# Designed miniproteins, single chains, continued (2): the designs that were tried, part 93

Each design is a single chain, and the fold is of that chain. pLDDT is the mean over its residues in the fold that is shown.

## One batch from the design tools (miniprotein)

Design m7430
Fold by ESMFold2-Fast:
Structure m7430 (fold): chain A 59 residues (1-59)
Amino acid sequence: DEELEKEVLEHARNGDFEKASEKFQELPGAGPEEGEQFRQLLEKLKKEGKLEEALEISE
């Protein structure tokens, strides 16, 4: 779902990793485990200053 993917990326870019994780879990094939891994990845990327670069590469 393009709309869900957009919402995930917008929340991630805004630093709202909890909401990004929740929306990520709504994607086909993603569950709570995948959502938690995604949230942890976003937090790590933000701390490393790589969040924006990583989200651009996701295209």
Scores: mean pLDDT 76

Design m7431
Fold by ESMFold2-Fast:
Structure m7431 (fold): chain A 80 residues (1-80)
Amino acid sequence: GNAVEGLEILSKHLTDEEKDSLATQVVSVSESIGDATEAGNAAAEIARTVLKTHSPSLTDAEIDAAAAGVEEIVKLAMGG
């Protein structure tokens, strides 16, 4: 897990509007998917898509770190 590193990457590379949009999508998927692992994986893929769309200069390693951070946050929030 690297939630802090992931959040730092998101904070540096997304606008406040883009961060709010990502947070809304992550909350929606967490509420729709009852399994913490499946919800975490779905949220990670949303984060990858948002970052690739809005910050195409990011490396694969930075995108992976941000996605892993989002996955960890969702899994922890869902109790696992």
Scores: mean pLDDT 81

Design m7432
Fold by ESMFold2-Fast:
Structure m7432 (fold): chain A 93 residues (1-93)
Amino acid sequence: SEELEREILKGVVEVALASLVTSNRQSEDPRAQKVAELAEELLDAINEAELSIEELEEVRKLVLEAIKADQQGDYDAAIEYLEKAKKLVEEAK
């Protein structure tokens, strides 16, 4: 089912974004705080948007790159990936 595949992909992205919020919200680095803020904004945007499977797969790839950058302490790169993902979601509305 396309609907089931979409729900699974959406759930994976939502869990990944929630992890970014949890790991960065209490950071003393303002850039890490910005990662958490963008991740929360992207979570809200995904819940409001009717995304295709292809759009969800692209968002998932960008969110995974953001997680990788975040784990390496590269908050600037994480912010760029999250902003790109947010723009894709907002343009899909």
Scores: mean pLDDT 87

Design m7433
Fold by ESMFold2-Fast:
Structure m7433 (fold): chain A 80 residues (1-80)
Amino acid sequence: MVEEVKEELRELAERLREAAKKAKPDIAEKLLKGAEDAEALIERLEELVKELGEEETVKLVKKSIEIAEEGLKKLVEEDE
């Protein structure tokens, strides 16, 4: 499960970087920051598992991915 959410975070980071290539500069910077945050979270997953346990870590990471996806939608809609 932790490996699965690591893969989801990697895919999210890649999607954010791809979206940034065609976005306006301000939006592109926000998307790239999101990709960096996702990559940083991957690095911290092992510590979170030690602190919270695997199941709780997976739940929190999935919530974070959902929030990031909603944020991406808002950035695209706000740009219009």
Scores: mean pLDDT 76

Design m7434
Fold by ESMFold2-Fast:
Structure m7434 (fold): chain A 88 residues (1-88)
Amino acid sequence: MAEREREAEGELEAARELLEKGREAIKNVEKGINVKENSKKAVVYLTAAAIHAVAALFLATTPELEREAEELLREALELMKRLDELEK
């Protein structure tokens, strides 16, 4: 139990960090700063965040961890949709 819970927490921490990096990259795209590079960074960071959120969801041992993983996954998907809208 403790090992799996720590693994889930680690995946959640990774997802949060990558989500924030993806968010910052999108803000730079919105400001017109290195748009091509920051768009690529956003895709990489947000995709990685979604993968870690899915891993956390799979590893989740409590309803609280499961909900947190689902929330992070939804945020990653919403940011990817925002990036898509900026590239139209």
Scores: mean pLDDT 85

Design m7435
Fold by ESMFold2-Fast:
Structure m7435 (fold): chain A 61 residues (1-61)
Amino acid sequence: DYEARIAADPRDAEAWRALGEEYAARGDYKTAAQYYKRALVLDPDDAALAAAGREAGLRAA
């Protein structure tokens, strides 16, 4: 459970990214964009994560 991982370690960038992917798969791009944004703050050099966050943000608009 990625929510449990974040509750234990809010700096777990992989868990934030995984939640973003789960919500994007559900079509909830607004929530997905927020989770990707959190993951990217923790891991700013991940180009794939940056692209996923941008795509979710555009779909949420």
Scores: mean pLDDT 79

Design m7436
Fold by ESMFold2-Fast:
Structure m7436 (fold): chain A 59 residues (1-59)
Amino acid sequence: SLEAAKEKLAAELREAGRKLGVPEDVLERLVQELLDTEGSVETLLAKAAEIAARLKEVA
């Protein structure tokens, strides 16, 4: 389901961000952007990839 996909992507982004040493406040703001995203699984995957790239930039 879309909810399960969103939950899994959020968990993966949190794990990746913590391993990169991203501050928790920045990490949660970026993850919240994914959680606030509505649309298809393709839309969620695209947003997750965008956030993953941004996590590397802010670390």
Scores: mean pLDDT 82

Design m7437
Fold by ESMFold2-Fast:
Structure m7437 (fold): chain A 61 residues (1-61)
Amino acid sequence: GMETQQKALELLKEGQKALDQGKYDEAIKLYEQAIELAQKSGNKELEELAKINLKEAKEKK
């Protein structure tokens, strides 16, 4: 639903902030949660974006 999609977007923003601060473990957890909510909302583009961000956070750790 719309609320689930909005929460996924918020988690992506929080994950990006954590990544910018070098908090890689926090960023990873936030992106994993964003993927789950994106899948639940059926938003494939948001799911793929969150997966790309997750991969980047894992590679920088």
Scores: mean pLDDT 84

Design m7438
Fold by ESMFold2-Fast:
Structure m7438 (fold): chain A 76 residues (1-76)
Amino acid sequence: SELERLVAESQRLLAEIRTNPDLPDAELEALAQRVRDIGQFLIDYGGSERTRELGERLIAEAEAALAAVRAARAAA
């Protein structure tokens, strides 16, 4: 289903951020932005409380993953 594809894409993108912290910052931002866009799409068009909560979690996970990579870089 479309929902399953979007969730799978989000999980792949989050894994890419977490496993490739050496990517240029612009590329990390682009990956995180795609996850945020998917999350926002689920909030706006998912049509249920469950899909809205999923979208909110995906946005939060993208922001947390990006912040964690940036914090690790700043500490190095």
Scores: mean pLDDT 86

Design m7439
Fold by ESMFold2-Fast:
Structure m7439 (fold): chain A 93 residues (1-93)
Amino acid sequence: SPLAPAPNEHAKRLLELTGRAQEALAAALAGEISREELLARFRELLEEAKRLLEETEDPEVKENLKKFIEELEAVIADPDAVLAEGRALLAAA
């Protein structure tokens, strides 16, 4: 590569959003937040991810944001299934 990539603030923002989603899910699995609070946080993250998708020109960030949005929408559509799966995985560990 003739040029090192510039720092990507959109990639950094995506990592922050992903971290917040993981923290919210972990807190819900631990019983620290309600199902309703998990849904509220995931809806907020979905709105922020959709805004970031409109702002970014980076094709890799766009691809990763589309996948992240699909994952957030899946949890919002069936939070009980995601929480049951997470609890089963924790019980098996």
Scores: mean pLDDT 82

Design m7441
Fold by ESMFold2-Fast:
Structure m7441 (fold): chain A 70 residues (1-70)
Amino acid sequence: MSKEEIEKALRTALENAETNPVVALAALQEVLEHSTDEKIKELAKKAIEALRAGDAKKAKEYIEQALKSL
């Protein structure tokens, strides 16, 4: 997956974290499976954990940190 595709997946996760968490989780799983950047993978894992805990705000913070790290 390209850097642009990872950015698109992260933006999809950010936009859907509150309204469609299933879509956000699917996008974050794509980042985990296809990213070669360990920092981005760790932030995606933390965002997934936050969404599973029902904390969309915290998930968005981790996704924004991942986008800044691209």
Scores: mean pLDDT 84

Design m7442
Fold by ESMFold2-Fast:
Structure m7442 (fold): chain A 68 residues (1-68)
Amino acid sequence: AEEEVQALRDMLATAKELIDQGKVEEAKRLIDATRARLDHLAAEGRLTPEQYAELKAEIDELEKKVEE
């Protein structure tokens, strides 16, 4: 549902803010939680392919920033 997609986007926005604040471990935990939720929604068929690809790309980009 769009509301669940928006919740994932809000989680990613919060993770980005945590990275900007230097709270890398908190950001990692939130990114992990966001990925788990994304995978669960995808497994249930509740996301379009486009929504999944977009959110996965954002998660992958944030994971790169916290793995430095």
Scores: mean pLDDT 82

Design m7443
Fold by ESMFold2-Fast:
Structure m7443 (fold): chain A 65 residues (1-65)
Amino acid sequence: MVEEFIREATERLRKDPTDPEARELGFEAGKKRLEENPELGKLLREIAEKLREIGDEFEAELKAK
């Protein structure tokens, strides 16, 4: 059912990107999915680490210029 909430939120945001109910629905669905799937939490942490590495690379290139 969490997947259904995400799909509904996505469809509503496509029609109105500022839809606060669709944003809230997506946020709540995300929280429930993380609680039900600890493996997703680990994956998101790994993605966050990679994004931090990319940020470090951009900072290094900006300093070089």
Scores: mean pLDDT 68

Design m7444
Fold by ESMFold2-Fast:
Structure m7444 (fold): chain A 61 residues (1-61)
Amino acid sequence: AEAEAARAAGDRAAAEGDPETAIRHYLEAFRLYSRAGDSAAATAALRRAAEVARQHDIDPL
């Protein structure tokens, strides 16, 4: 699914040391999961974005 692909892209970017790209992909996953009505997955994606931002002192969009 598109939301799962966005989450996986975020995980990959984070592993590659690209926190800004990881945050963008996690926020995209949040949007897609929210549109699909999966509030649990949407919240998890948002938390991942916030965690990456916190670790790298970046404000999420």
Scores: mean pLDDT 79

Design m7445
Fold by ESMFold2-Fast:
Structure m7445 (fold): chain A 72 residues (1-72)
Amino acid sequence: KPTEKQIEAEVAIALAEIYYAIAKLSGDVDPETLARIEKLIDEARSYLKQGKYDEAIKVAEEAIKLAREAFA
């Protein structure tokens, strides 16, 4: 069974992916910002694969924040 921290990391990454998809589909977010969000999601996935759940959560939260700011 996955640990609570692992579930938290996986949920954070999933939320970041949802925000990325919405940003991309909106057509209103510049390509450079979309590329930055994608890079952060890829970094978070890499940390998750390494079992570095705290780092994965932190980077996923950065991606979410960037995507949310792009909608403002």
Scores: mean pLDDT 84

Design m7446
Fold by ESMFold2-Fast:
Structure m7446 (fold): chain A 60 residues (1-60)
Amino acid sequence: SDEKKKAFIEEQIKTSDLSEEEREEIEKLIKEGRLDEAIKLLIEIEVERGMKLIVEAVAK
């Protein structure tokens, strides 16, 4: 349900180290009712963060 999706997104925002810009973008998607897109964006941010850590570790 949409309520469960919203609760999940809110929990991820609370536990994720998001920038203010990233947070605002996700909140906008929630307000527009695009909950699946908000979830996908959260996943993309986490994946990109993981990839950056790998690249930084290899570059050192």
Scores: mean pLDDT 77

Design m7447
Fold by ESMFold2-Fast:
Structure m7447 (fold): chain A 97 residues (1-97)
Amino acid sequence: EATSLNNLGGVYRSQGKLDEALENYQRALEIQQAIGDKNGEATSLNNIGGVYASQGKLDEALENYQRALEIQQAIGDKDGAATTQENIDKVKEAQER
């Protein structure tokens, strides 16, 4: 169910429906937190960060990406952490104008 919500969020995001994408990713995050799925939690936080970045809400994007990065580092997900760090770097570049 959480995976399906993340997939649906991705579909809405690809259509530019950012509010609907955010709602589905937040629902996925809530389920993942309730069941202790740390990998899924990091994925949903990264996706939420991406939606905020697309909306120009760079501070909110950075907060969500940093939370995802902390989880990925704690669980030893090096590939996920590298991808999230690239997203953080892009947000910081955008903040520099």
Scores: mean pLDDT 87

Design m7448
Fold by ESMFold2-Fast:
Parts: C-alpha cells; structure tokens; sequence
Structure m7448 (fold): chain A 72 residues (1-72)
C-alpha cells in the first residue's frame, strides 16, 4: 500500500511540474483528476488500496497524454 501511494504521489508531482512548464496541458491534467474523483465517487465502498491503484493507472494515462500533446 505505502509503495503504491508513493508511486501515485510521484506521478502527481510529475503532472504538476509539466502543467507548471506547459500551462496549455492543464485541461488534460484536470481531465485526469476528474476521472479519479468520479471513480472514488462511484465506488465509495471499494478498498482504499484498489482506489489508489486506479488513481495511479489514471495518473499514468494522463501523464502519457500530456507527453503526447507536447510532441504534437
């Protein structure tokens, strides 16, 4: 669990740093955050570990989209 939290926090920091350098990527980051919030809201009874794992997956997808947007 703790390792998964740390990885998720590191992904969040990378996303925040990219938004700081490239403000135009903020909508992509906000979309990722919305997906995480929606998952938590729709799945209130899900174990915390499962929620954190899903948040990590969404954060990874968000980071990938942001990196792809920079390349275009």
Amino acid sequence: MEELKKETEELAKKIAELVKKHPELKPIAEEGLRKIEEYFKENPDAPLEEKVKKAKEIAEETLKKMEEAIKK
Scores: mean pLDDT 78

Design m7449
Fold by ESMFold2-Fast:
Structure m7449 (fold): chain A 72 residues (1-72)
Amino acid sequence: ADALLGRAEALGAEAARAQRAGDYATAARLVAEAGELVAQAEAARGDDETAAAVARLGARHAERLRERAAAA
């Protein structure tokens, strides 16, 4: 779990930098990857409801970033 959260944190920081640079396609990919790692970490802790909620929110955020990439 700790290693997964550390990787998610690093990907989240990269996603934020990509978003500030206007690279929404890269930001979307990184957000989706980070969300999956957080969901896996929560599931590993036995918190399946939080894992499912994190996965859904991450997918929605990534989709919004993909929409911005397509509009650019």
Scores: mean pLDDT 80

Design m7450
Fold by ESMFold2-Fast:
Structure m7450 (fold): chain A 60 residues (1-60)
Amino acid sequence: LVGAVAEAVAPSPKTGPDELALRPGERVEVIEEVGDDWVRVRNAEGEEGLVPKSTLRVIS
């Protein structure tokens, strides 16, 4: 998963300071896997944060 491009299939609200808000259809790069259910991603604006793996679909 690390280094892959993924697309959000569900919205991810920013509920904590380490999380990143995602909209459906938004594309992000997976930087790091954090435990079993979370990944750190970078969006097109260069912002980084944690999102649930379940909100993403790998496209590359």
Scores: mean pLDDT 76

Design m7451
Fold by ESMFold2-Fast:
Structure m7451 (fold): chain A 79 residues (1-79)
Amino acid sequence: NGLKNVLENEKYGTNIDDETLKKLMELAGIPEKYDKPEYTSLNGLAYDMVKDKYRGIELMEAIRRKTQQIKDAAKKLGL
């Protein structure tokens, strides 16, 4: 579930296999500890990944960049 649920909510499809998910996580730099059912959006996942390193406007920019990195990785994998 976890990240597969987030990708399903973002309309990347409901049949993402475990191999494709693993490749996405590797390309986007997502540690497996972030494959959690708590996220409902890519922005929520990105926030959790960067929240302890940035503040204010830099945090917002870090969220945007990480979200884009994940979207770019998904596109590269044909999702």
Scores: mean pLDDT 76

Design m7452
Fold by ESMFold2-Fast:
Parts: structure tokens; C-alpha cells; sequence
Structure m7452 (fold): chain A 91 residues (1-91)
């Protein structure tokens, strides 16, 4: 089932890099919304959440970990400091 995820608190450059990374990976359809937000559509599964977290960690753009069935905690390496969350919401 498809769901929507939102990544906030990153710089514009990091948002563009994350969107490109997700699109290039085939895990999600991603776009930059405003200057610091990435919106994406992906399958609502724990496996997809784990793959997205791994992708962010491997890229060096953020520290990411799965903390719930469809929730990823991340701390961006560039942009607004602090912990942020990606939650998958059904479409």
C-alpha cells in the first residue's frame, strides 16, 4: 500500500540531495516542497522504512534509524539541528 512521508528540518541543498537519492533508488517518488522539506510516496512497509534509513545513513546526509513499524528518526548532518521524524501516512 502506498503512503506519504515527509522529511523536514534540512537545508535546501540537503533536501534536493535527499529527493534525488530517493528517486534514484526507486524506493520512493520524492520532491522538494519549500526550502527545507522533502515529500515522498513509498510503500508502507517496515522493509521500505529500513531501506530508506539505510540509504540516508549510507549517503552521509543524516543519521537515521527505524523506531516504529513505519517511523524513521533522523538527525540531519546539515540544516536544522535536532531529531526529526519521518512517518508514513496512508494515501
Amino acid sequence: MKGRGIITGVSKEVAEEIAKLLNDSGLAEARVVGDSTVEFIADITEETAEKIAKLLNDSGLAEAKVIGKNVVEFTPKKGKPGKHFISFVPL
Scores: mean pLDDT 73

Design m7453
Fold by ESMFold2-Fast:
Structure m7453 (fold): chain A 87 residues (1-87)
Amino acid sequence: KPSEEEFEAEVAVALALIGYAIAKITLKNHPEYATPESLELLKKAEEAVDKAIEALKNGDFETSRKYANEAIETLRKLQALIDEKEA
């Protein structure tokens, strides 16, 4: 059975992946939101997600959660930029 730490890491990575997918689809469907700043944040989130997945595969659940949370926060910043431009 996976540890609680492994489960928490898996959930964090899943949430980061879902958020990244939504952000990518949003920028594809709304090119007006695809500013250089938004694209930089999307790239930063992608790099953090990749690092979180690698850490998860290596059994480093603490590092996986840290990078997954970094991706989630980066995606929140991207969403705030979209909301600011729309408002």
Scores: mean pLDDT 85

Design m7454
Fold by ESMFold2-Fast:
Structure m7454 (fold): chain A 86 residues (1-86)
Amino acid sequence: LSPEVRRALREAAGLRQAVAEALKAAGMAAPQIEDVEVTALPARSEHHVRATGLQLSEIDEAKLSPKEVERVRALNAAVAAVAAAL
């Protein structure tokens, strides 16, 4: 697993937590956030990274503070970065 992929995974996990907490505090329904998984392949020294898409359905950005909107966008970018690094 490359250092870049490990960094992107840690960033995505932290941002996912922050977004979920912000939405809960705002009284909004939790989005369907898929986990980013890393699986070691037993027959190889390779790692398989599974990045599932973040579906933020029905989030009204106008109900979020600018900082919370920024976190949602940062999470989407981090998930995309993991997928691009695969």
Scores: mean pLDDT 57

Design m7455
Fold by ESMFold2-Fast:
Structure m7455 (fold): chain A 60 residues (1-60)
Amino acid sequence: SMEEEELQKRIEALLEGKNDRELITPEDVQRIAARLAARGDTSPEALVEAVKELFEERKK
């Protein structure tokens, strides 16, 4: 959906400049975007927390 596509772009923007960007796959981004869209959680804070949790999971 258009909403999920916008969320994917916003998540990609948050991932830019992070050293561990390569740990996050396009499928991870799509999955997070779909989940946030389904919940209606489109705030910047929700996106930041989702990205942070994913990085913490991948790094440890």
Scores: mean pLDDT 75

Design m7456
Fold by ESMFold2-Fast:
Structure m7456 (fold): chain A 68 residues (1-68)
Amino acid sequence: SMEALERIRKIFRELGYSEKEIEDILKKSPGQILNTVYEEATKKGLSEKERLEILFELSKLLREIEAG
């Protein structure tokens, strides 16, 4: 859905991506999107728990887009 897509964009903005970078990431497959987030969260020094929480929320939002 459009709402789920905007929530995904918000997550990427909070991770420090520009709007252009976000649009380029969103052209990738769901698996590639999740991998990109995992790598950046790791580089930012987020804990394993924080990384997993972000990945689970993002995977849920990506499923909502595929369903709608």
Scores: mean pLDDT 80

Design m7457
Fold by ESMFold2-Fast:
Structure m7457 (fold): chain A 59 residues (1-59)
Amino acid sequence: MTLEERREVARRLAEELGAPLDALLRVVDANPDMSEEEIRTAARVIARYLAEGGKAPAP
C-alpha cells in the first residue's frame, strides 16, 4: 500500500469514525507500514479520546 493510498484510507476513516483528519494523518505518516485495519484502530482510538474530552488528566 502506497503512502497516498494510506492517506486516502485515513481520510475515509476520519469521516466515518469522527476522528480529526490532521491527527490521523500524523499517525499514518509516522507509521508507513500500517495496514487498513491498523489505521481503522488508530481512528477509533483518536475519536474515543476526543469524545472523552481529549485532554490529559488535570493535576
Scores: mean pLDDT 74

Design m7458
Fold by ESMFold2-Fast:
Structure m7458 (fold): chain A 55 residues (1-55)
Amino acid sequence: SAELERMLEEALRAVEAGADPELLLQLLYKETSEKFGEEAAERAVEEFRRRVAEL
């Protein structure tokens, strides 16, 4: 979804700006699970971890 992709991109930009990746991962999981469900949240944090590793 476009909203989920936007949330991922915003979280990644925050990491690039010096934010704590573990804190952002927790916030991303919580927000995504509330809006899109637990399975979507698990996929979002997996994708987030992958993109952070590529930075």
Scores: mean pLDDT 84

Design m7459
Fold by ESMFold2-Fast:
Structure m7459 (fold): chain A 65 residues (1-65)
Amino acid sequence: SEAGKRAAAGAEAAAKAGDGSGAATSIYDFMQAGEKEGAERGAEWAKKSGDALGAELARQYAEKA
C-alpha cells in the first residue's frame, strides 16, 4: 500500500537519525495500513535507535497492527 511504503521510508529514516519517537509515528502508519509484518520490522528499527521510550511506543503500535 502507499501508506505502508511511506511508513517504511519514514521508519528507516528516523531510525538512522536515532529517533525512536519518529520511528513510532511511522509504525502507527503501518498499523493503519494493516501491514503487521511492516509494523513489526519498523519496531525493530525503533529498538535499534537506542531511544527506549520511542521503541516501547513503536512496539505497542506494531502489536496493534
Scores: mean pLDDT 68

Design m7460
Fold by ESMFold2-Fast:
Structure m7460 (fold): chain A 100 residues (1-100)
Amino acid sequence: MATPSDEEIEANVYYLAGIVAYLHGDYETAVKYFEKAAELTPDSRLAAEAYLLIGEAYYKLGDFEKAKEYFQRSLDLARRLGDTEVAQRAEELLKEIEKK
């Protein structure tokens, strides 16, 4: 699509804010921003990537059950969208967490 929607623009702003929070080690704030990004564009590649990063943030917080849940959500959405890159990353992260 040539022009992003207002929701898509807002979702990208939250996604970037989530990345900044994650890089700063504020994993709880990162989760909130990524959840908002996914909420605004639930059936999108950005939502699949946001779920992946929510899973990584929960992993950093020691919540391995939520990390697995969000990696699985990312994988399921990426597969529906045909996004092989996100799907492969989610599969790798699920395999790693199953070893813990």
Scores: mean pLDDT 86

Design m7461
Fold by ESMFold2-Fast:
Structure m7461 (fold): chain A 84 residues (1-84)
Amino acid sequence: SEYIEKGNEHLAKGEQAFAEKKYEEAAEHYDEAIRYFSKVPDAKENLAQAYFNKGKAYEQLGKLDEALRAYQQGVAALKEVKEA
């Protein structure tokens, strides 16, 4: 799927930015990954990974409410996998 490929590309760019401590840039790439994975019904695990990584980036930025929201969205995506 082209959407999975583009999502994975942004996930990798986000992980690189996070490693370089560019947490705002990392969060932006994770948002793009979320956008692409959200278009694929079977990509719930990929979607959850992108949300968890976004949460970690927001924790580093001290945006704890945004981090908590991202973690909750990741958990919600994983719950959908268990019902499939």
Scores: mean pLDDT 88

Design m7462
Fold by ESMFold2-Fast:
Structure m7462 (fold): chain A 70 residues (1-70)
Amino acid sequence: MKKEFDERFEKLNKELVEELKKLEEEIKKKGYPKEKVRELVQRAVADALRRIGDLLQEELEREKKRKELE
């Protein structure tokens, strides 16, 4: 179980890193003002935390479901 979670977390981390690289490239190309950059970064962090939270919640629900089946 924990191994599957670790693999999913690693995949999510790679996806988040790629998304952040794309955001950095967009910011550089568009030349957004500081306030807009801060807003975009805050949104990206919030989205990342939500996705991590969703992954943790899924793992907890999966663990609970297995205990109920035992």
Scores: mean pLDDT 77

Design m7463
Fold by ESMFold2-Fast:
Structure m7463 (fold): chain A 53 residues (1-53)
Amino acid sequence: MTKEQQRQIAILKARKMALEVERELALKRGDLETAKKFEEEIKEIEKKIKELE
């Protein structure tokens, strides 16, 4: 794996972590629709990470 691929993976993982925090906050306030949107974005980021690995 190249340093450039490692950097991109790190950026995507950071975005995923931020979305996971937002999802947890949405769930705590009972905003299930917003939580589902964040879950979908997390899945897309996870797919991109797999494509780079």
Scores: mean pLDDT 83

Design m7464
Fold by ESMFold2-Fast:
Structure m7464 (fold): chain A 69 residues (1-69)
Amino acid sequence: MKASAEDYIKAAKEALEKGDYQRAVVLAENAIRLDPNNPEAYKLLAEIYQKMGDTEKAEEYRKKAEELS
């Protein structure tokens, strides 16, 4: 099967729901690699880093998502 940016975003959300933050980061990063102008992938990374307690990275990705919106 072919994976799209949307497929990676969906998989990253599922990993986040399961508490697998490391997997969620990798999947969201793959979404950005396929579509670097998609603000949803950056918003998702901000959410993941916030859940991991990395507030600095969460703010960085939130800002990037705002710039793309």
Scores: mean pLDDT 82

Design m7465
Fold by ESMFold2-Fast:
Structure m7465 (fold): chain A 86 residues (1-86)
Amino acid sequence: SLLEQLARDSAIAAGVAYAEAKRGGADPVPLQLPVLSKELFKEALREALRTRVGYSDEEADALVEDFLKKHGETVDKSIELGKKLR
């Protein structure tokens, strides 16, 4: 659906910006919402870090875990909002 594509694109954009900010020592940009599922978010972010930024599989996995540790509450709130909009 369009909503799922927008959620995936927003998650990818936020994750890439977070990784670039972390690499450069800048503050990460806020996650653009909505996010429809944690599993879709994790896979989209992992894919973007590997394919668009060029991180290894191990680095991408570590960055996904770090992102969720720091921003997991925001992701969870976005998922709950996405459920309410359906």
Scores: mean pLDDT 63

Design m7466
Fold by ESMFold2-Fast:
Structure m7466 (fold): chain A 56 residues (1-56)
Amino acid sequence: MRARAVRDYTATGPAELSLAKGEVVEVLGETADGRWVVRTADGRVGVVPASVLEAI
């Protein structure tokens, strides 16, 4: 499943990813606290808040 970043996001911890607005990522799963585990086009894997992403 793919999702798009609705805004720029800066990672706040080592498990998180920084994303640019409009960046498309592959969703690998969801965490219990409403964050998504995602993989970027360049192969980086991490978590981002669900509020940063919209499913496409």
Scores: mean pLDDT 80

Design m7467
Fold by ESMFold2-Fast:
Structure m7467 (fold): chain A 68 residues (1-68)
Amino acid sequence: SLEKDLAKQLGDLLLEQGEEVLAKGKASGDEELRKKGIAALLKGYELLSEVDEEASRKKKAEVEAEAA
């Protein structure tokens, strides 16, 4: 459906952006960038749950564990 297609596109973009921002935050020790990257990854997987709930839930848990 159109809704799932949009969720996948937005989710994929948020994951790509989140991974880049998180990597920059880790490399520079910037806690604010780390938080922004993690937030984007969590939002991306939340949107992707419209397409694959089980895989997205598992990945979201992995990101939350990395944040701790």
Scores: mean pLDDT 81

